# Ledger of designs, part 52: designed miniproteins, single chains

Each design is a single chain, and the fold is of that chain. pLDDT is the mean over its residues in the fold that is shown.

## One batch from the design tools (miniprotein)

Design m1810
Fold by ESMFold2-Fast:
Structure m1810 (fold): chain A 94 residues (1-94)
Amino acid sequence: SAAVEEAKKYLPLLSKVLGRSDLKLPKEFKPLPKEYDKEVNAISLILQVSKETAEILAQVLVNNNIDLKEAVKKLFEYEVEEGVRLLKEAVEKV
């Protein structure tokens, strides 16, 4: 599916941000408990991916015993730092 292929593209980013080399897509995808809906929505917004792709990525994290709240925090911090770096580089070229 398109969501699975998109999720594969984000595994290297998750591995880098979380310091993990063992993240892989699960063989079977099942709905996450509704308690995780806030974190799934946050992943979707931070990475600008579909909710279906974010659910697959959240399932990878849960299956690897990674806390979703901590993962969301690290992803947000990474994207903010990268955005600031790119803005500084753009200003230096003016």
Scores: mean pLDDT 82

Design m1811
Fold by ESMFold2-Fast:
Structure m1811 (fold): chain A 103 residues (1-103)
Amino acid sequence: NPKEEVLKLLDEIKEKYNMPQSIYDYLVERIENLSEEEQRELAEMLRNLLLAEKGDEAALERLAEMIARRDPRLTVEQAKELVRVLLEESGLVSAVGYLLSDA
């Protein structure tokens, strides 16, 4: 169930990174309005984001490729830099918000 997989990942992020309840509720509503295909892609993006936050360079590359496919204005290298900046300057919750806001 792709919706259940995305919501489980979001629950783990909420618990570990102290996501505010209002932001969580907003993101849940957005996820529930996605297609099954979009939910599967988002689950893969969130898994790679969590690994990239822990320093997994291969996961960062996979996430950047997915972002660049979604937004053709970005190269893979620009998408990598964007994810690095979001994680370093704004944190994981902001990076999750970005993945849901620009889709």
Scores: mean pLDDT 85

Design m1812
Fold by ESMFold2-Fast:
Structure m1812 (fold): chain A 81 residues (1-81)
Amino acid sequence: SSKELVEETKRLMKEIIREGSSSPRLAALGTGAALRAMGLLTQAMLDSGSKNVEDADEDGLREALRAAQEGLERVRAAAAG
């Protein structure tokens, strides 16, 4: 559901910020990734004409979720290398 997509995206954004907190470089990467996911959630809401992000189109919300997933993977990869 749209609500579950929003909740999972927000959870991943929090994980990105937490896992990025170990260094200034990782923090910058994590902040950028989280802001991208937030921007996509906002865009999905605007494109749908919805008043709440949870009522947004699921395709736009899936893009936000994908961006959050990719962002977390990038932070983890950067932390490992």
Scores: mean pLDDT 83

Design m1813
Fold by ESMFold2-Fast:
Structure m1813 (fold): chain A 88 residues (1-88)
Amino acid sequence: SVKTEPLKDIVGESTSVRELPKSGTQLVMSTTLTADNYRTSASAVAKPELLQKAIELAKELAKHRHYETLVETIDGVQLHVEKEAPPK
């Protein structure tokens, strides 16, 4: 099971707030996900019930891809994954 608690450590967050062009879903602003060797900011656009699943999937995407920003739609849920800059 995946915890729904948002990650407090927001480092290298995107400065642009992305608003959905359509109403219906809310954009949950960046939450930093620590993925072993990667630290990524992930934003989930979904109902509160689906937020946990969206975050989990966003974390997985961040680990596998070299994208700094990626938007995926899963089960009607949009998740925005943003890779944080690597530490010095």
Scores: mean pLDDT 43

Design m1814
Fold by ESMFold2-Fast:
Structure m1814 (fold): chain A 86 residues (1-86)
Amino acid sequence: TEAKKKEIEEKAKELAAKESDPLLQEAIKLYAEGVIAALDGDNEKAVELFGEAARLAAKAEGFSEEEVERVEEEARAVVEAQLKAA
């Protein structure tokens, strides 16, 4: 519902406001957008957004470019499997 989407957006804004790392702020935003896309049944968009959120979070942790790409691939695979099971 629209009310549930607003709740997700507001919670993401709260979490991002408490975060000082701009990469983590963007990761939180993309994660929220991914959840909203999943609620809309746009599974392809949800997988892409969750993957990008994981990529930014890994960059914030100081992972190498290869490690960041692996984290993104793993996140996309996990989310795709979860949405397929739902």
Scores: mean pLDDT 82

Design m1815
Fold by ESMFold2-Fast:
Structure m1815 (fold): chain A 71 residues (1-71)
Amino acid sequence: GAADLQAARTALVEHAKRLAPPENRDKAIELAQEAVDAQVAGDLERSRKYTEELAKLAGVKPEELAVTPPA
């Protein structure tokens, strides 16, 4: 539901803030939010693009930013 999507957004934003250098924090937050918004809109290509850009800023693999679905 909407709460699950908000939790996923919050988790990705928190993960991005933890991994990104302070000077890139605002950009990392923006990319994380845009990736989730694109996924919710069904634009998987756009979501992937933002996730890859976020991974580059954080210095990690895109797979490490994947939010585990709620159990």
Scores: mean pLDDT 72

Design m1816
Fold by ESMFold2-Fast:
Structure m1816 (fold): chain A 75 residues (1-75)
Amino acid sequence: SAADELLEGTAQALGVSVGTVRRALRDQTDERIAEIAEKVQKKLNDPEKTMQEIKDTVRRILATLRERLAAIAAG
């Protein structure tokens, strides 16, 4: 489905499992954001990127993902 493809693509881009993305969408806690941000930091390997910048980027990606999934569900 379009929703599954979007979830899989987002998980791959962030370097996490689909399950990790689904938990972050459900729970919306700083701890879930930190879990994803740590994996993104390892993938980026950019010493100039702060953890706060990475967390902010993850929050924006998840917010956009929520909006896109809601649009798909609405039909």
Scores: mean pLDDT 82

Design m1817
Fold by ESMFold2-Fast:
Structure m1817 (fold): chain A 61 residues (1-61)
Amino acid sequence: GAALLAELRAALAADDRARARALFGQLTPEQLKAHPGLVAALAALIGEEEARRLVEEIRAR
């Protein structure tokens, strides 16, 4: 929901890698599709390879 997206954006802005990973993992496939900028921000924080793995895990749900 909106609260999850707001908390994820806050974690990304704070460079909180652990919280950003945990919150990103709670996203639905539809939320990922609607918010491509969050994928780019996560990749910038934790690296392209790890971000891609998390995206693939969510899309497999």
Scores: mean pLDDT 82

Design m1818
Fold by ESMFold2-Fast:
Structure m1818 (fold): chain A 87 residues (1-87)
Amino acid sequence: MKKREELKKAFDEFEKKLSELVQKNPEIDADKVREIVLKLREAIENETDPERFEKVMEEILQEAEKLSPDVKKVVEELYNKIREILK
């Protein structure tokens, strides 16, 4: 129960950071950022298998890297936080 609440808080902070980043950097494709957010939300809410979750996160990190180094950094920070919560 507590881990799900911590995951929600981590994701909410991630969304805020990402929104601010997009507002300050018009070169970042906001539609692609939205796709990444939706994939992350789906994985966090629906994927219960740790190995499958890691594979989805790796895919999302690769897409984020192609989009922007700053977006990748924010996604990577979220991934590290999720891994810590799930320990």
Scores: mean pLDDT 77

Design m1819
Fold by ESMFold2-Fast:
Structure m1819 (fold): chain A 100 residues (1-100)
Amino acid sequence: MLRLPPSLRAALEALVGRPLSDEEAAALLAEVGERENLFQRHDVPPIRSAAELAELARNNPGLTGELLATLARRLRVTDTPGAARGVAEGAPVSGTPAQK
């Protein structure tokens, strides 16, 4: 079984505030990637295991960095609901019009 890079594991543990198994780390980043469509944006299939996350970290450091940054932002916002100031989300414009 491939292990996560120590730097990636340490970063995730620092973000979550507790020790993580490789499987927990993979599950967290998979959830973030799916919610933000990061896998689709990078034309990469969703990760399903710690081994796939380890391979992603090796082959796609950019996507791995985006997953970590997105997880960090989401954890901070969720931990302090309503603390977000100045519409910092960059929310997408709602309303796909019905195409005629």
Scores: mean pLDDT 68

Design m1820
Fold by ESMFold2-Fast:
Parts: C-alpha cells; sequence; structure tokens
Structure m1820 (fold): chain A 104 residues (1-104)
C-alpha cells in the first residue's frame, strides 16, 4: 500500500537519536517503517549469553526467562516513552503512543 500523509509519523527527538544509531535518518517515517525500526531497537536492547540469558543493556539486568526479559524491555520503554505492557503487545498502539508525543 503506498504511504499516505495519514501514515506518516515524525519521531520524537529521543527516538531520532536511537533511529540515527540504526542508520535511519529520515525525518518522517511510515507507521510500518517505524514499527520495523522499533523492533530492531528492541532487539538491540538485549544481549543473549548462554550462561547469563538475556541482558538489558540499558540497566544491565539479566534474566534466563524470555518472559522476564520482555518485562525488562517493557519497563524501559514505559520509562522512556510511557508505553504500557498492553501497548507493547500491539505494534499499532506503540506507534500511536509515540505519535501522541510528537504533537504537544
Amino acid sequence: VPPSAFDLVRPTPAMREELEKLGVNEEVLTREQLAHELGRLSQREFIYDPEKGYTLVTTNQTSTDPKEANQLVVKYYEERFGLSAEDLLDPEAVIDKIAERIEP
């Protein structure tokens, strides 16, 4: 589906810094592109080690349980972007919450 003006989102300055670290320099992204890049950011927040399990790089907290590891990411995104655990279960809700922060 071709992107329309209604599908375009401008990331917050904090999100811009993280996206630029991934090589994403566009000022405006489609919702699908933003969801994809947020997925990549989420993967970069964890380091998997067979002895330690999952380590959240921002807090250095570790868990061998994928569910606990996911909860650590949820808390990180709740703190930085105000996303709830329920929002993170729906990629569209995540995009909507981030978009709400772009407009004052």
Scores: mean pLDDT 57

Design m1821
Fold by ESMFold2-Fast:
Structure m1821 (fold): chain A 67 residues (1-67)
Amino acid sequence: SKKLRVTPLALEVRDGVVLLTAEVEYLGEKWTRTYEIPYSGDSVDLSAVFAAVVERAREEAARRFPG
């Protein structure tokens, strides 16, 4: 399957930053990384955080597999 899969493994909320560790799978390859997503205010929008992580994972996958 040519589908990008992002599996959240851990979430840490710090002042102004969310650290989301995820397993990324693309074209049969898997890797793990921690994404740093800035946020503002007193509440974390988890939907926005996950959308940003998926976008960054997609860009990373495109760089790893440019064909």
Scores: mean pLDDT 83

Design m1822
Fold by ESMFold2-Fast:
Structure m1822 (fold): chain A 65 residues (1-65)
Amino acid sequence: SISPVQLRVGEHELEEARELFRKAGKEEEAEPDIEKARQLLLQGKFNEAGKVLREAAKKFGIEDF
């Protein structure tokens, strides 16, 4: 089970990732990857969620991820 603290940390990291994609002008294009990461976080798959976000960042050329 996901603790409320772990879920909140994951949600915060997801919001930071969304902001980075928005600053790069890729928020809309990254939305499917962000949603996939959110679903993985809800399943307690934090490592997989992080991989999805990092892969999306590499795809869009985001250096600050």
Scores: mean pLDDT 75

Design m1823
Fold by ESMFold2-Fast:
Structure m1823 (fold): chain A 99 residues (1-99)
Amino acid sequence: MKERLRLETEAALAVMSLSVFILALSRRKPSKEDEEEIVRTVERAARVAAEAAAAGLLESARRIVEAMRELLAAAEKAGASKETLERIRELIAEAEAAV
């Protein structure tokens, strides 16, 4: 029960973090430092999605994956590097395989 609440909270925070970057990307092209932080944020989100899915929190996991897809679309539109976009796609595919 306490672990479920923790995972649901971590999932909500992951979606919020991704949403903050989506908003930032709508305003400006990402710098190299921005891209590195975006990748780290997506890596954390993918881990939380897999952990949530393993715990049976499939709806929470799906919400994170959808937010990651929205971030990928925003990053592509904002002109993020090919390397960053490929890394995000790999992380989304890995998270989707866990759900």
Scores: mean pLDDT 87

Design m1824
Fold by ESMFold2-Fast:
Structure m1824 (fold): chain A 74 residues (1-74)
Amino acid sequence: SRLHEALSEAVQAILETAAAGLKAGLSVEEIRARMEATARELFARHGVTDPRVRDAVARVIDWIAAEYERALAE
């Protein structure tokens, strides 16, 4: 479905952005900002207006940021 394709593409791009930021030694704050920028670009490019897609992507970003923050605190 279009919803599934949009979510899959966004999640993949966000995970790749997070992995690249981590490899580059960026802070959690910088990685979050880059993930949010990636999501915003994809939403604009593909005309994503469905709040379910936007909310799901926001939750993925929050989860990744929280996990990295937790790992860095230990």
Scores: mean pLDDT 80

Design m1825
Fold by ESMFold2-Fast:
Structure m1825 (fold): chain A 67 residues (1-67)
Amino acid sequence: DIKKKVDDLKKKYDGLKKLLDDLEKRAEEERARGTNTDEMQAATDGVKDSADDTKKKYDELKKEYLS
């Protein structure tokens, strides 16, 4: 049961990290073009926060599972 939650959180984190990498790449391309990226940066920061929260939950559950 806890193992399934750990596996699910890992998948969610991996997906969010991939999305974050894609968003960061697009933001860099837009900055290189001289486009205002404030809204894009805010969206990227939101995904980063979600990824960080998911990783924290993953690390805590993994520690509990290994205990």
Scores: mean pLDDT 80

Design m1826
Fold by ESMFold2-Fast:
Structure m1826 (fold): chain A 89 residues (1-89)
Amino acid sequence: MTPKDVAELGLRALALELLGLPMTEENANKLSLEEAKEIIEKLADSQKNKEVLEEMVEVLEKVAKAPTFEEVEEIIAEAAKKVQEKLAK
C-alpha cells in the first residue's frame, strides 16, 4: 500500500471508531473518503474532544503527503504520543 492508501484507511478507521463500529476492512470499504471526512466533521463539532479529532485528521493528511513508510511510522508515532499526553491530563 502507498502512504496515501494508509492515510485514507486511517480516516475511514477514525470515522468508524467515532460511529462505534468495528474497524474491519469490510466496514472501512463501505465508507468513501468524503463520507469519512463528513462524519469526522459532524462528530467533532458535537464532541468535547474536537481538538483531538482535528489533530488526528491533520496527522492523517501529513501521512498522505509522506514519500516513504518510514516517515509514515514516524508521523503516527509522534501523533500517538501527543494524543496520549493530552488524554493523560
Scores: mean pLDDT 65

Design m1827
Fold by ESMFold2-Fast:
Structure m1827 (fold): chain A 84 residues (1-84)
Amino acid sequence: MELREEVIKILEQDPNVPKEDIEALKKGDLFALERILRGYDLSEETIRKLAELVGFSDEEIEAIIAGDARAWERFIQRLLEKLK
């Protein structure tokens, strides 16, 4: 799936994401994606690239980056749904 490949490529560029969780995601473990998104401090660049990839507007991306809890939850849910 092309979208999954792009998500993995973006996550591989972030030094805060463990290789073990990336390998699990490559094997189709969507729980690994949720662990990555909830468990690690992703860079602003990683968040921006992922949010753009799944179709968030610039205004929505700024809310996610600002740490809005509802915007962050929408971000996680959209990524999980699009990779399902």
Scores: mean pLDDT 81

Design m1828
Fold by ESMFold2-Fast:
Structure m1828 (fold): chain A 90 residues (1-90)
Amino acid sequence: MVKLTSLRVEKLEDPDHYRVELEFDDGYRVTAYLTKFEWEGKTRVLGFYFLEKDGKFLAGGMLIVDSDDFEEAVRRLAEAALETVNRLKK
């Protein structure tokens, strides 16, 4: 089972845009971008991520979090990325 070894969150120049970097055991790395948006009177977070190993692209994914909480969005992102890494490590 792969473990998360590092989590980094960086705010980009746009006020509602964040870069997230996740590092896992065995050289897997995820880079993700999160943005807040308002749709039909509710704030949501849209995220997309790229999984790589040893600098090579392996997979990408997208998530929408029905929450205005970036911490919840980062948690959901980490869960989705970990699931993808564990699936590929079979």
Scores: mean pLDDT 73

Design m1829
Fold by ESMFold2-Fast:
Structure m1829 (fold): chain A 93 residues (1-93)
Amino acid sequence: STAQFTAALQAGDDETSIKRLGDRAIEALKRGDLESARLSLAVSKSVLEEQGLKKAAEYFDKALDAVEKGDIDKAIEYLKEGVREAIKELKER
């Protein structure tokens, strides 16, 4: 369930919440669960856009494109960069 990749976020700890979102998506990609990975990435992108974390959202979009092309290693790279960028953008608020 895509809801399970976002619903377990802790209030008031945005950095830990972002890391958990990234880790769940990476785990799904490593398992070859591309359906769960795509849905998790799409939902996470929407959450990042809603929060104004535009640059992080662009990395999640690149990860989705890499998944569509079957480049799982590249998808994981973009996802790790997206998580790093989201944490950076949160600290710059």
Scores: mean pLDDT 77

Design m1830
Fold by ESMFold2-Fast:
Order: C-alpha cells, then sequence, then structure tokens
Structure m1830 (fold): chain A 145 residues (1-145)
C-alpha cells in the first residue's frame, strides 16, 4: 500500500527531525559524536540480524538519515553542557515520542507484514538513539556522585 508506506516514512521523518534538533540543542559536540558512533554501530549490528533484505536496507538507510539530520542541526545550533537532570527529562521526552510513533506505525502497518517489518526497523533506529542518550545520562550521573 503506497499510502501506508508514505505515512510510515512521514512519521519517521517527523520523529528524526524532532529528536535531532533536541540532541543538537542539549548535547556537547563530543557527546553528539559519541551518539553518532553508537547509532552507526548498533544499526550495523541490528541489520546483520534481520533476515529480510528490504528491512535490513531500510534500517541502514533510516540510521544514515538520522545521523545526517543530527549533523545538519549541529551545524545550525550551538549545543550546551546539559546537567544529568536535564538529560533525564530529554530521555523521557524521547521515550514518549518513540512510543507514540511506534503505536501509530503499528496501526498503519497492521495488515501489511512487509511494511510492518520496515516500520519495526525504523523504530529500532530510534531506540538505538534513545539507548545512546541513556548511556550519556548514566555516565554524567556517575561523575556527579
Amino acid sequence: DPEAQARVDALFDEAIKWMSEKIAKNLSDEEIEEIIERVREDAEQLAAQISSPAAAQALLEAAKRLIEAIKEYRKKIKGKDSSPEELKKLLQEMQEKIDEVSRQMAEITRDSPELSQIATAKIQVLNALLSALGDVVLRKMKKEQ
């Protein structure tokens, strides 16, 4: 269904723009580079585990688009050294956004196993970003103790 595919792509594009802007605003250049590297590594590992070539390709392309969006916003927005408390709030906001997008994509792709696999691959990329941000939060919390 071309309309369902277009809706999945639009939801993903909106999510990565929102998340990328938040990352660029709230993290230092060093933290952003760490997140980019982690997302790239996690995407390669996840793609290797996917049996569907189309879904594996969709995951790698989704990761590339997310990384490009983060790099583009980093050029336009000066980041900051955020407190662990500020980053915990960002982590929660990102989790809520991923949960919302995941629910909407699941509804759109309910009757299409192929599109459901592609949507799941895109959500795995968003979860890789969330995991990378979570690691930054945990590291900064340990330095505060």
Scores: mean pLDDT 88

Design m1831
Fold by ESMFold2-Fast:
Structure m1831 (fold): chain A 76 residues (1-76)
Amino acid sequence: SSRTERLREMLRHGSKSKVARAAMELLKGARSIREAAKKAGVSVGALYSYVRNKKEILEIDIDIGLELIKEGVAKL
């Protein structure tokens, strides 16, 4: 949970970390965590230390979108 929360903060604030880039690759249509890790240049194990599967990243993205809406900012 703490690692997942750290990834959420990275994504919310536009972090340039390789892990955040891998998460963005999944949101852009990468088919698996392994593919996203390769595209971002991070180890598969490092990305798995933050999330268990692609669904967790999609859930983080939805949560960020909902918070942006609450703050009066549209995500898209």
Scores: mean pLDDT 76

Design m1832
Fold by ESMFold2-Fast:
Structure m1832 (fold): chain A 111 residues (1-111)
Amino acid sequence: MKLSETEKKIIEAIEKNEELLKTLKELGLSPQNVADLIMYETKGDLNSYFTAFGVDELASIEASDLEKLIPALIVFLKRLPTLKDAAGVLVLDLLVKLGLISEAQAEKIRA
């Protein structure tokens, strides 16, 4: 499967951090699952994601910028119970987009 350059950089940064890998394993997530979630939420705009976690004004993705993001990702993953089931999050978002459940129903399930 051909990954975007952006997705590859995210996966590589995650794989280099042992604490983040341990946190992902405890949540049943792979680095690919996290990259998919970031790309899904930002719709390919990582600058919006980085800004939300205090890494602002990112004009291009560099290894140093991803290293700044990793501590924020660890905090994010530990605080968001919904990330315990990345497949569930993706399925809920798909069901909402298909009109099979309401946004209010999805929010109640995520909570």
Scores: mean pLDDT 54

Design m1833
Fold by ESMFold2-Fast:
Structure m1833 (fold): chain A 98 residues (1-98)
Amino acid sequence: ASKEEALEAIRTLKELYESGKVKAEKVGNNFVITPLGNEEEGYELGIALNNLENSGLVEVEGVGRNFVITPLDEKLKANVPDTFLGFLDKLEEVLLSQ
């Protein structure tokens, strides 16, 4: 994904999370994402996660009904925020510094 597509993916993930369409839980250094929305919102989540993975900053794996986001970038791995919104803010910071 382009830097612009990755930034849009972060925006989409924030909107889905803040509107209660996604549950996110930190497990170790990873985030487990549970879809809570309808089919359209699930599709938007899938596109956003794919664009985020294609940025090279994270790995995204489907595990049952959930997605696991694993940080790959060294700056992200060094200090993974405890909140999902904080994690998305850190991803945006890293993208904007590139």
Scores: mean pLDDT 83

Design m1834
Fold by ESMFold2-Fast:
Structure m1834 (fold): chain A 90 residues (1-90)
Amino acid sequence: GAPRYARLEFELPEPAKVTVEVIEADGPVRVEIYVDGKLVASAELRKGDKLEVEVPPGKVTVIARAERGHAKIRVYVNGQLVGELEVREV
């Protein structure tokens, strides 16, 4: 089954726009974006919502938590899909 908490990591060689989109969710999803361990953006999102942020180069970490039920999230860099995360409430 999907985990309650999901993490995606990737490296950016240059500044880029990171987009996190909630494509499915039974309830709110908390999303946090870190670069080199520093929090650069956070939001509580619902189905259909997007969080977009310009980030500096470095190691990007996207963390997603579902408050209720199941959620499916997509992560894009400059409009290109780089990962898909599934989370569920335990």
Scores: mean pLDDT 84

Design m1835
Fold by ESMFold2-Fast:
Structure m1835 (fold): chain A 89 residues (1-89)
Amino acid sequence: STAAEIQRAQEEAPKLLEELKEALEKGELSEEEKKVLEEAEKLAEEIRKKSPSKEALREAALSLRGKEEVERGAAVLLETELRIEELKK
């Protein structure tokens, strides 16, 4: 049961990312939501490039959880990526 739930989550995470990208392309997101998402993605990329290990990346993501919208968005993106990688093991 747990293994099946993990497998389902692994399959669903990429679909959620594709649905978000499709919503962005179709103009279904507001200009403010688009800007927050773009800034969150840029922040996540910078943190990812500067993080020497998966542990450092997890710590960085955790430090962003209590912050403002862009930092919280970056935390969610980084944590989702780390969860997907963990499930692939």
Scores: mean pLDDT 65

Design m1836
Fold by ESMFold2-Fast:
Structure m1836 (fold): chain A 69 residues (1-69)
Amino acid sequence: KMTEEEARRIAENMAAGLAKDDSPVVKRVAVAELQKVGLSEEEAREVIEALERGDVETAVRLLVEHARR
């Protein structure tokens, strides 16, 4: 399972990317990257929504809970 440290690294990197470019293409790529670590499309969208509102802690929790590898 994904560690909290790894989840925080992913969440912070994605938050930085979305702050730089929040286009539909970047969001789609972010969802696909989250699916590679075992999240469903719905779970990945919840992470992106948390990051869009600046809630990194919720994004970290969702990644730890839902990443299946």
Scores: mean pLDDT 80

Design m1837
Fold by ESMFold2-Fast:
Structure m1837 (fold): chain A 114 residues (1-114)
Amino acid sequence: AEEYKKRLEENPDDALAWANLAEALFKEGKYEEAIEYAQLAIALDGKDTVVVAKALRVLIKYFKKQGDFDKAEELREYFKEKFYDKKNGGFLKTEGTKEKSKEAEEAAKEALEE
């Protein structure tokens, strides 16, 4: 968590760092802060598959812990509708980096994990 906070002091518009901080805070049991930063990450870059997948994974896990399975499923369907490429049988990849495409696939799989 602390390493992402330092990165955000230098680059407050780093949506991916906000999404990673949200996931780290969720693991620490700081759910309210995790949800706030997950929503901030989506607001900063709602078109990046990695950012949205990581942020929605935090939100989905939170609603599942609250027993709100309907809201968790709504968020999964939102992600599938917006980022799933039915023609290629996978999630939309960001062109230009091999690492980002792999992170997008991994984050998407984890966000949709049952």
Scores: mean pLDDT 70

Design m1838
Fold by ESMFold2-Fast:
Structure m1838 (fold): chain A 69 residues (1-69)
Amino acid sequence: AVDPSLPVEEQYALEAAALVREHGITDETLRRLAELYRASPDPDRLAELLARDPVTRGLAPLFRGPPAE
């Protein structure tokens, strides 16, 4: 489960990673997501990188807005 005390960008990264694992995305995709976040923890930058990568394009909507409560 995602820790709600973490910053929103960290929650997004963890939730996206969990969804990636849940949908059976490859370890390579998960590793790439983690590397992008470490190199640039800015959620806007991460979202841009995910949207441009054909492997991770499907994850881009997760970074465009928070999920409905």
Scores: mean pLDDT 61

Design m1839
Fold by ESMFold2-Fast:
Structure m1839 (fold): chain A 67 residues (1-67)
Amino acid sequence: SNQDRARSARTAGRTLSDIYTRRRNQYLDLARQGVDPQRNLQLAQDYDQRQRDIDSRLSQLAQNSLS
């Protein structure tokens, strides 16, 4: 059903959002410790962007569920 599909997509999206948040924080911590700061800051920014993209899609799924 459309509801089952939406639920599955939201669960997957939340899982990815959590993974991307943890990866971002991991790379930020490495940069703060002086471990290849430029590289780790770039990786943190990449994961921050991926997380924002997931949040946007989750917001759109929530809006469509109100129709």
Scores: mean pLDDT 83

Design m1840
Fold by ESMFold2-Fast:
Structure m1840 (fold): chain A 67 residues (1-67)
Amino acid sequence: SALQEEMIERAKREIKEWLAKNPNPSGKEIQELIDQLAKKLSKEFGVSEEFAKNAVSVALADVLLEL
């Protein structure tokens, strides 16, 4: 859906900005980022945290494939 695509693109931008500031993150720091960003996007887009967390996880995988 257009909403899901917009959330994924927003999450990709936020993840790229975070990685620029945190170039060698631990697995725990990545999990904390996913949870924090999912909560933020859930509130901004008016969707469940589960829906937002899925979009963030897809965005993270896509960003990592670009590296």
Scores: mean pLDDT 85

Design m1841
Fold by ESMFold2-Fast:
Structure m1841 (fold): chain A 96 residues (1-96)
Amino acid sequence: MARGKKLAEETYKATMALSEQDLEEALKLMIERSQEAAGKSTVERVAATNGALSASIMEKYDPSKAQDVLDASPEEQMEAGNAALRGIAERKAAAA
């Protein structure tokens, strides 16, 4: 379905476009958001972390789109989170 791919692509572009400072702040926001899942099962904590990561990156890049991430299905949130993780890995490889 078109929405999941678009959200993942936008999250990847946001991750690549953020400054190092804004990316670090987004990661801190992700940690704070994922802590609300503390005490839940490992599976629920992993899913919450993926959604928190993509939402936090979007909040730094374009705050109006952060809610679109939070309103997305769990599967779409996981795809967006995976796109963000790929972007972070590519940024680290380029900096090495």
Scores: mean pLDDT 74

Design m1842
Fold by ESMFold2-Fast:
Structure m1842 (fold): chain A 89 residues (1-89)
Amino acid sequence: MVGIGALRGSVDRAYQRGAISSSQAQSYMSRADDLYQRYQNGDDQTTILSQVISMLQDLQSIVQDRDPSLSHMIQQQIDSLQQQYNQLQ
């Protein structure tokens, strides 16, 4: 998988823990849905994965001040996905 599930899971956790607003959560989920459609349409996996990593990094920076524990968990997901990205290069 191109990490879209990990992105959706991280967004949901951030929203449930009050680290992001409902509008921020909706924005991230909409963008994740767009990436999933692009993936299903045969878009490049490396490009999709790169965008997922970028979105997780953005989310991590937002939650860092509100929930350092969640920020750390998101960083672990980023590290895992970066390893997958490097294997696709």
Scores: mean pLDDT 84

Design m1843
Fold by ESMFold2-Fast:
Structure m1843 (fold): chain A 55 residues (1-55)
Amino acid sequence: SRLDEIAARAGVSVASIRAAAQSGSEATIRVAVHEISKAAGVDEEEVRRELETLR
């Protein structure tokens, strides 16, 4: 999936992304989106859309 690809590029697990999306505050999610986007080389809006699917 696209989420699996983004996680692999960012060097993080899908489980850690899911935890941030489900348990994180809006501020925590914003920081996670920024860091994943930067590490994966993927647009922040795309990363945010993928996180929304994990709610």
Scores: mean pLDDT 79

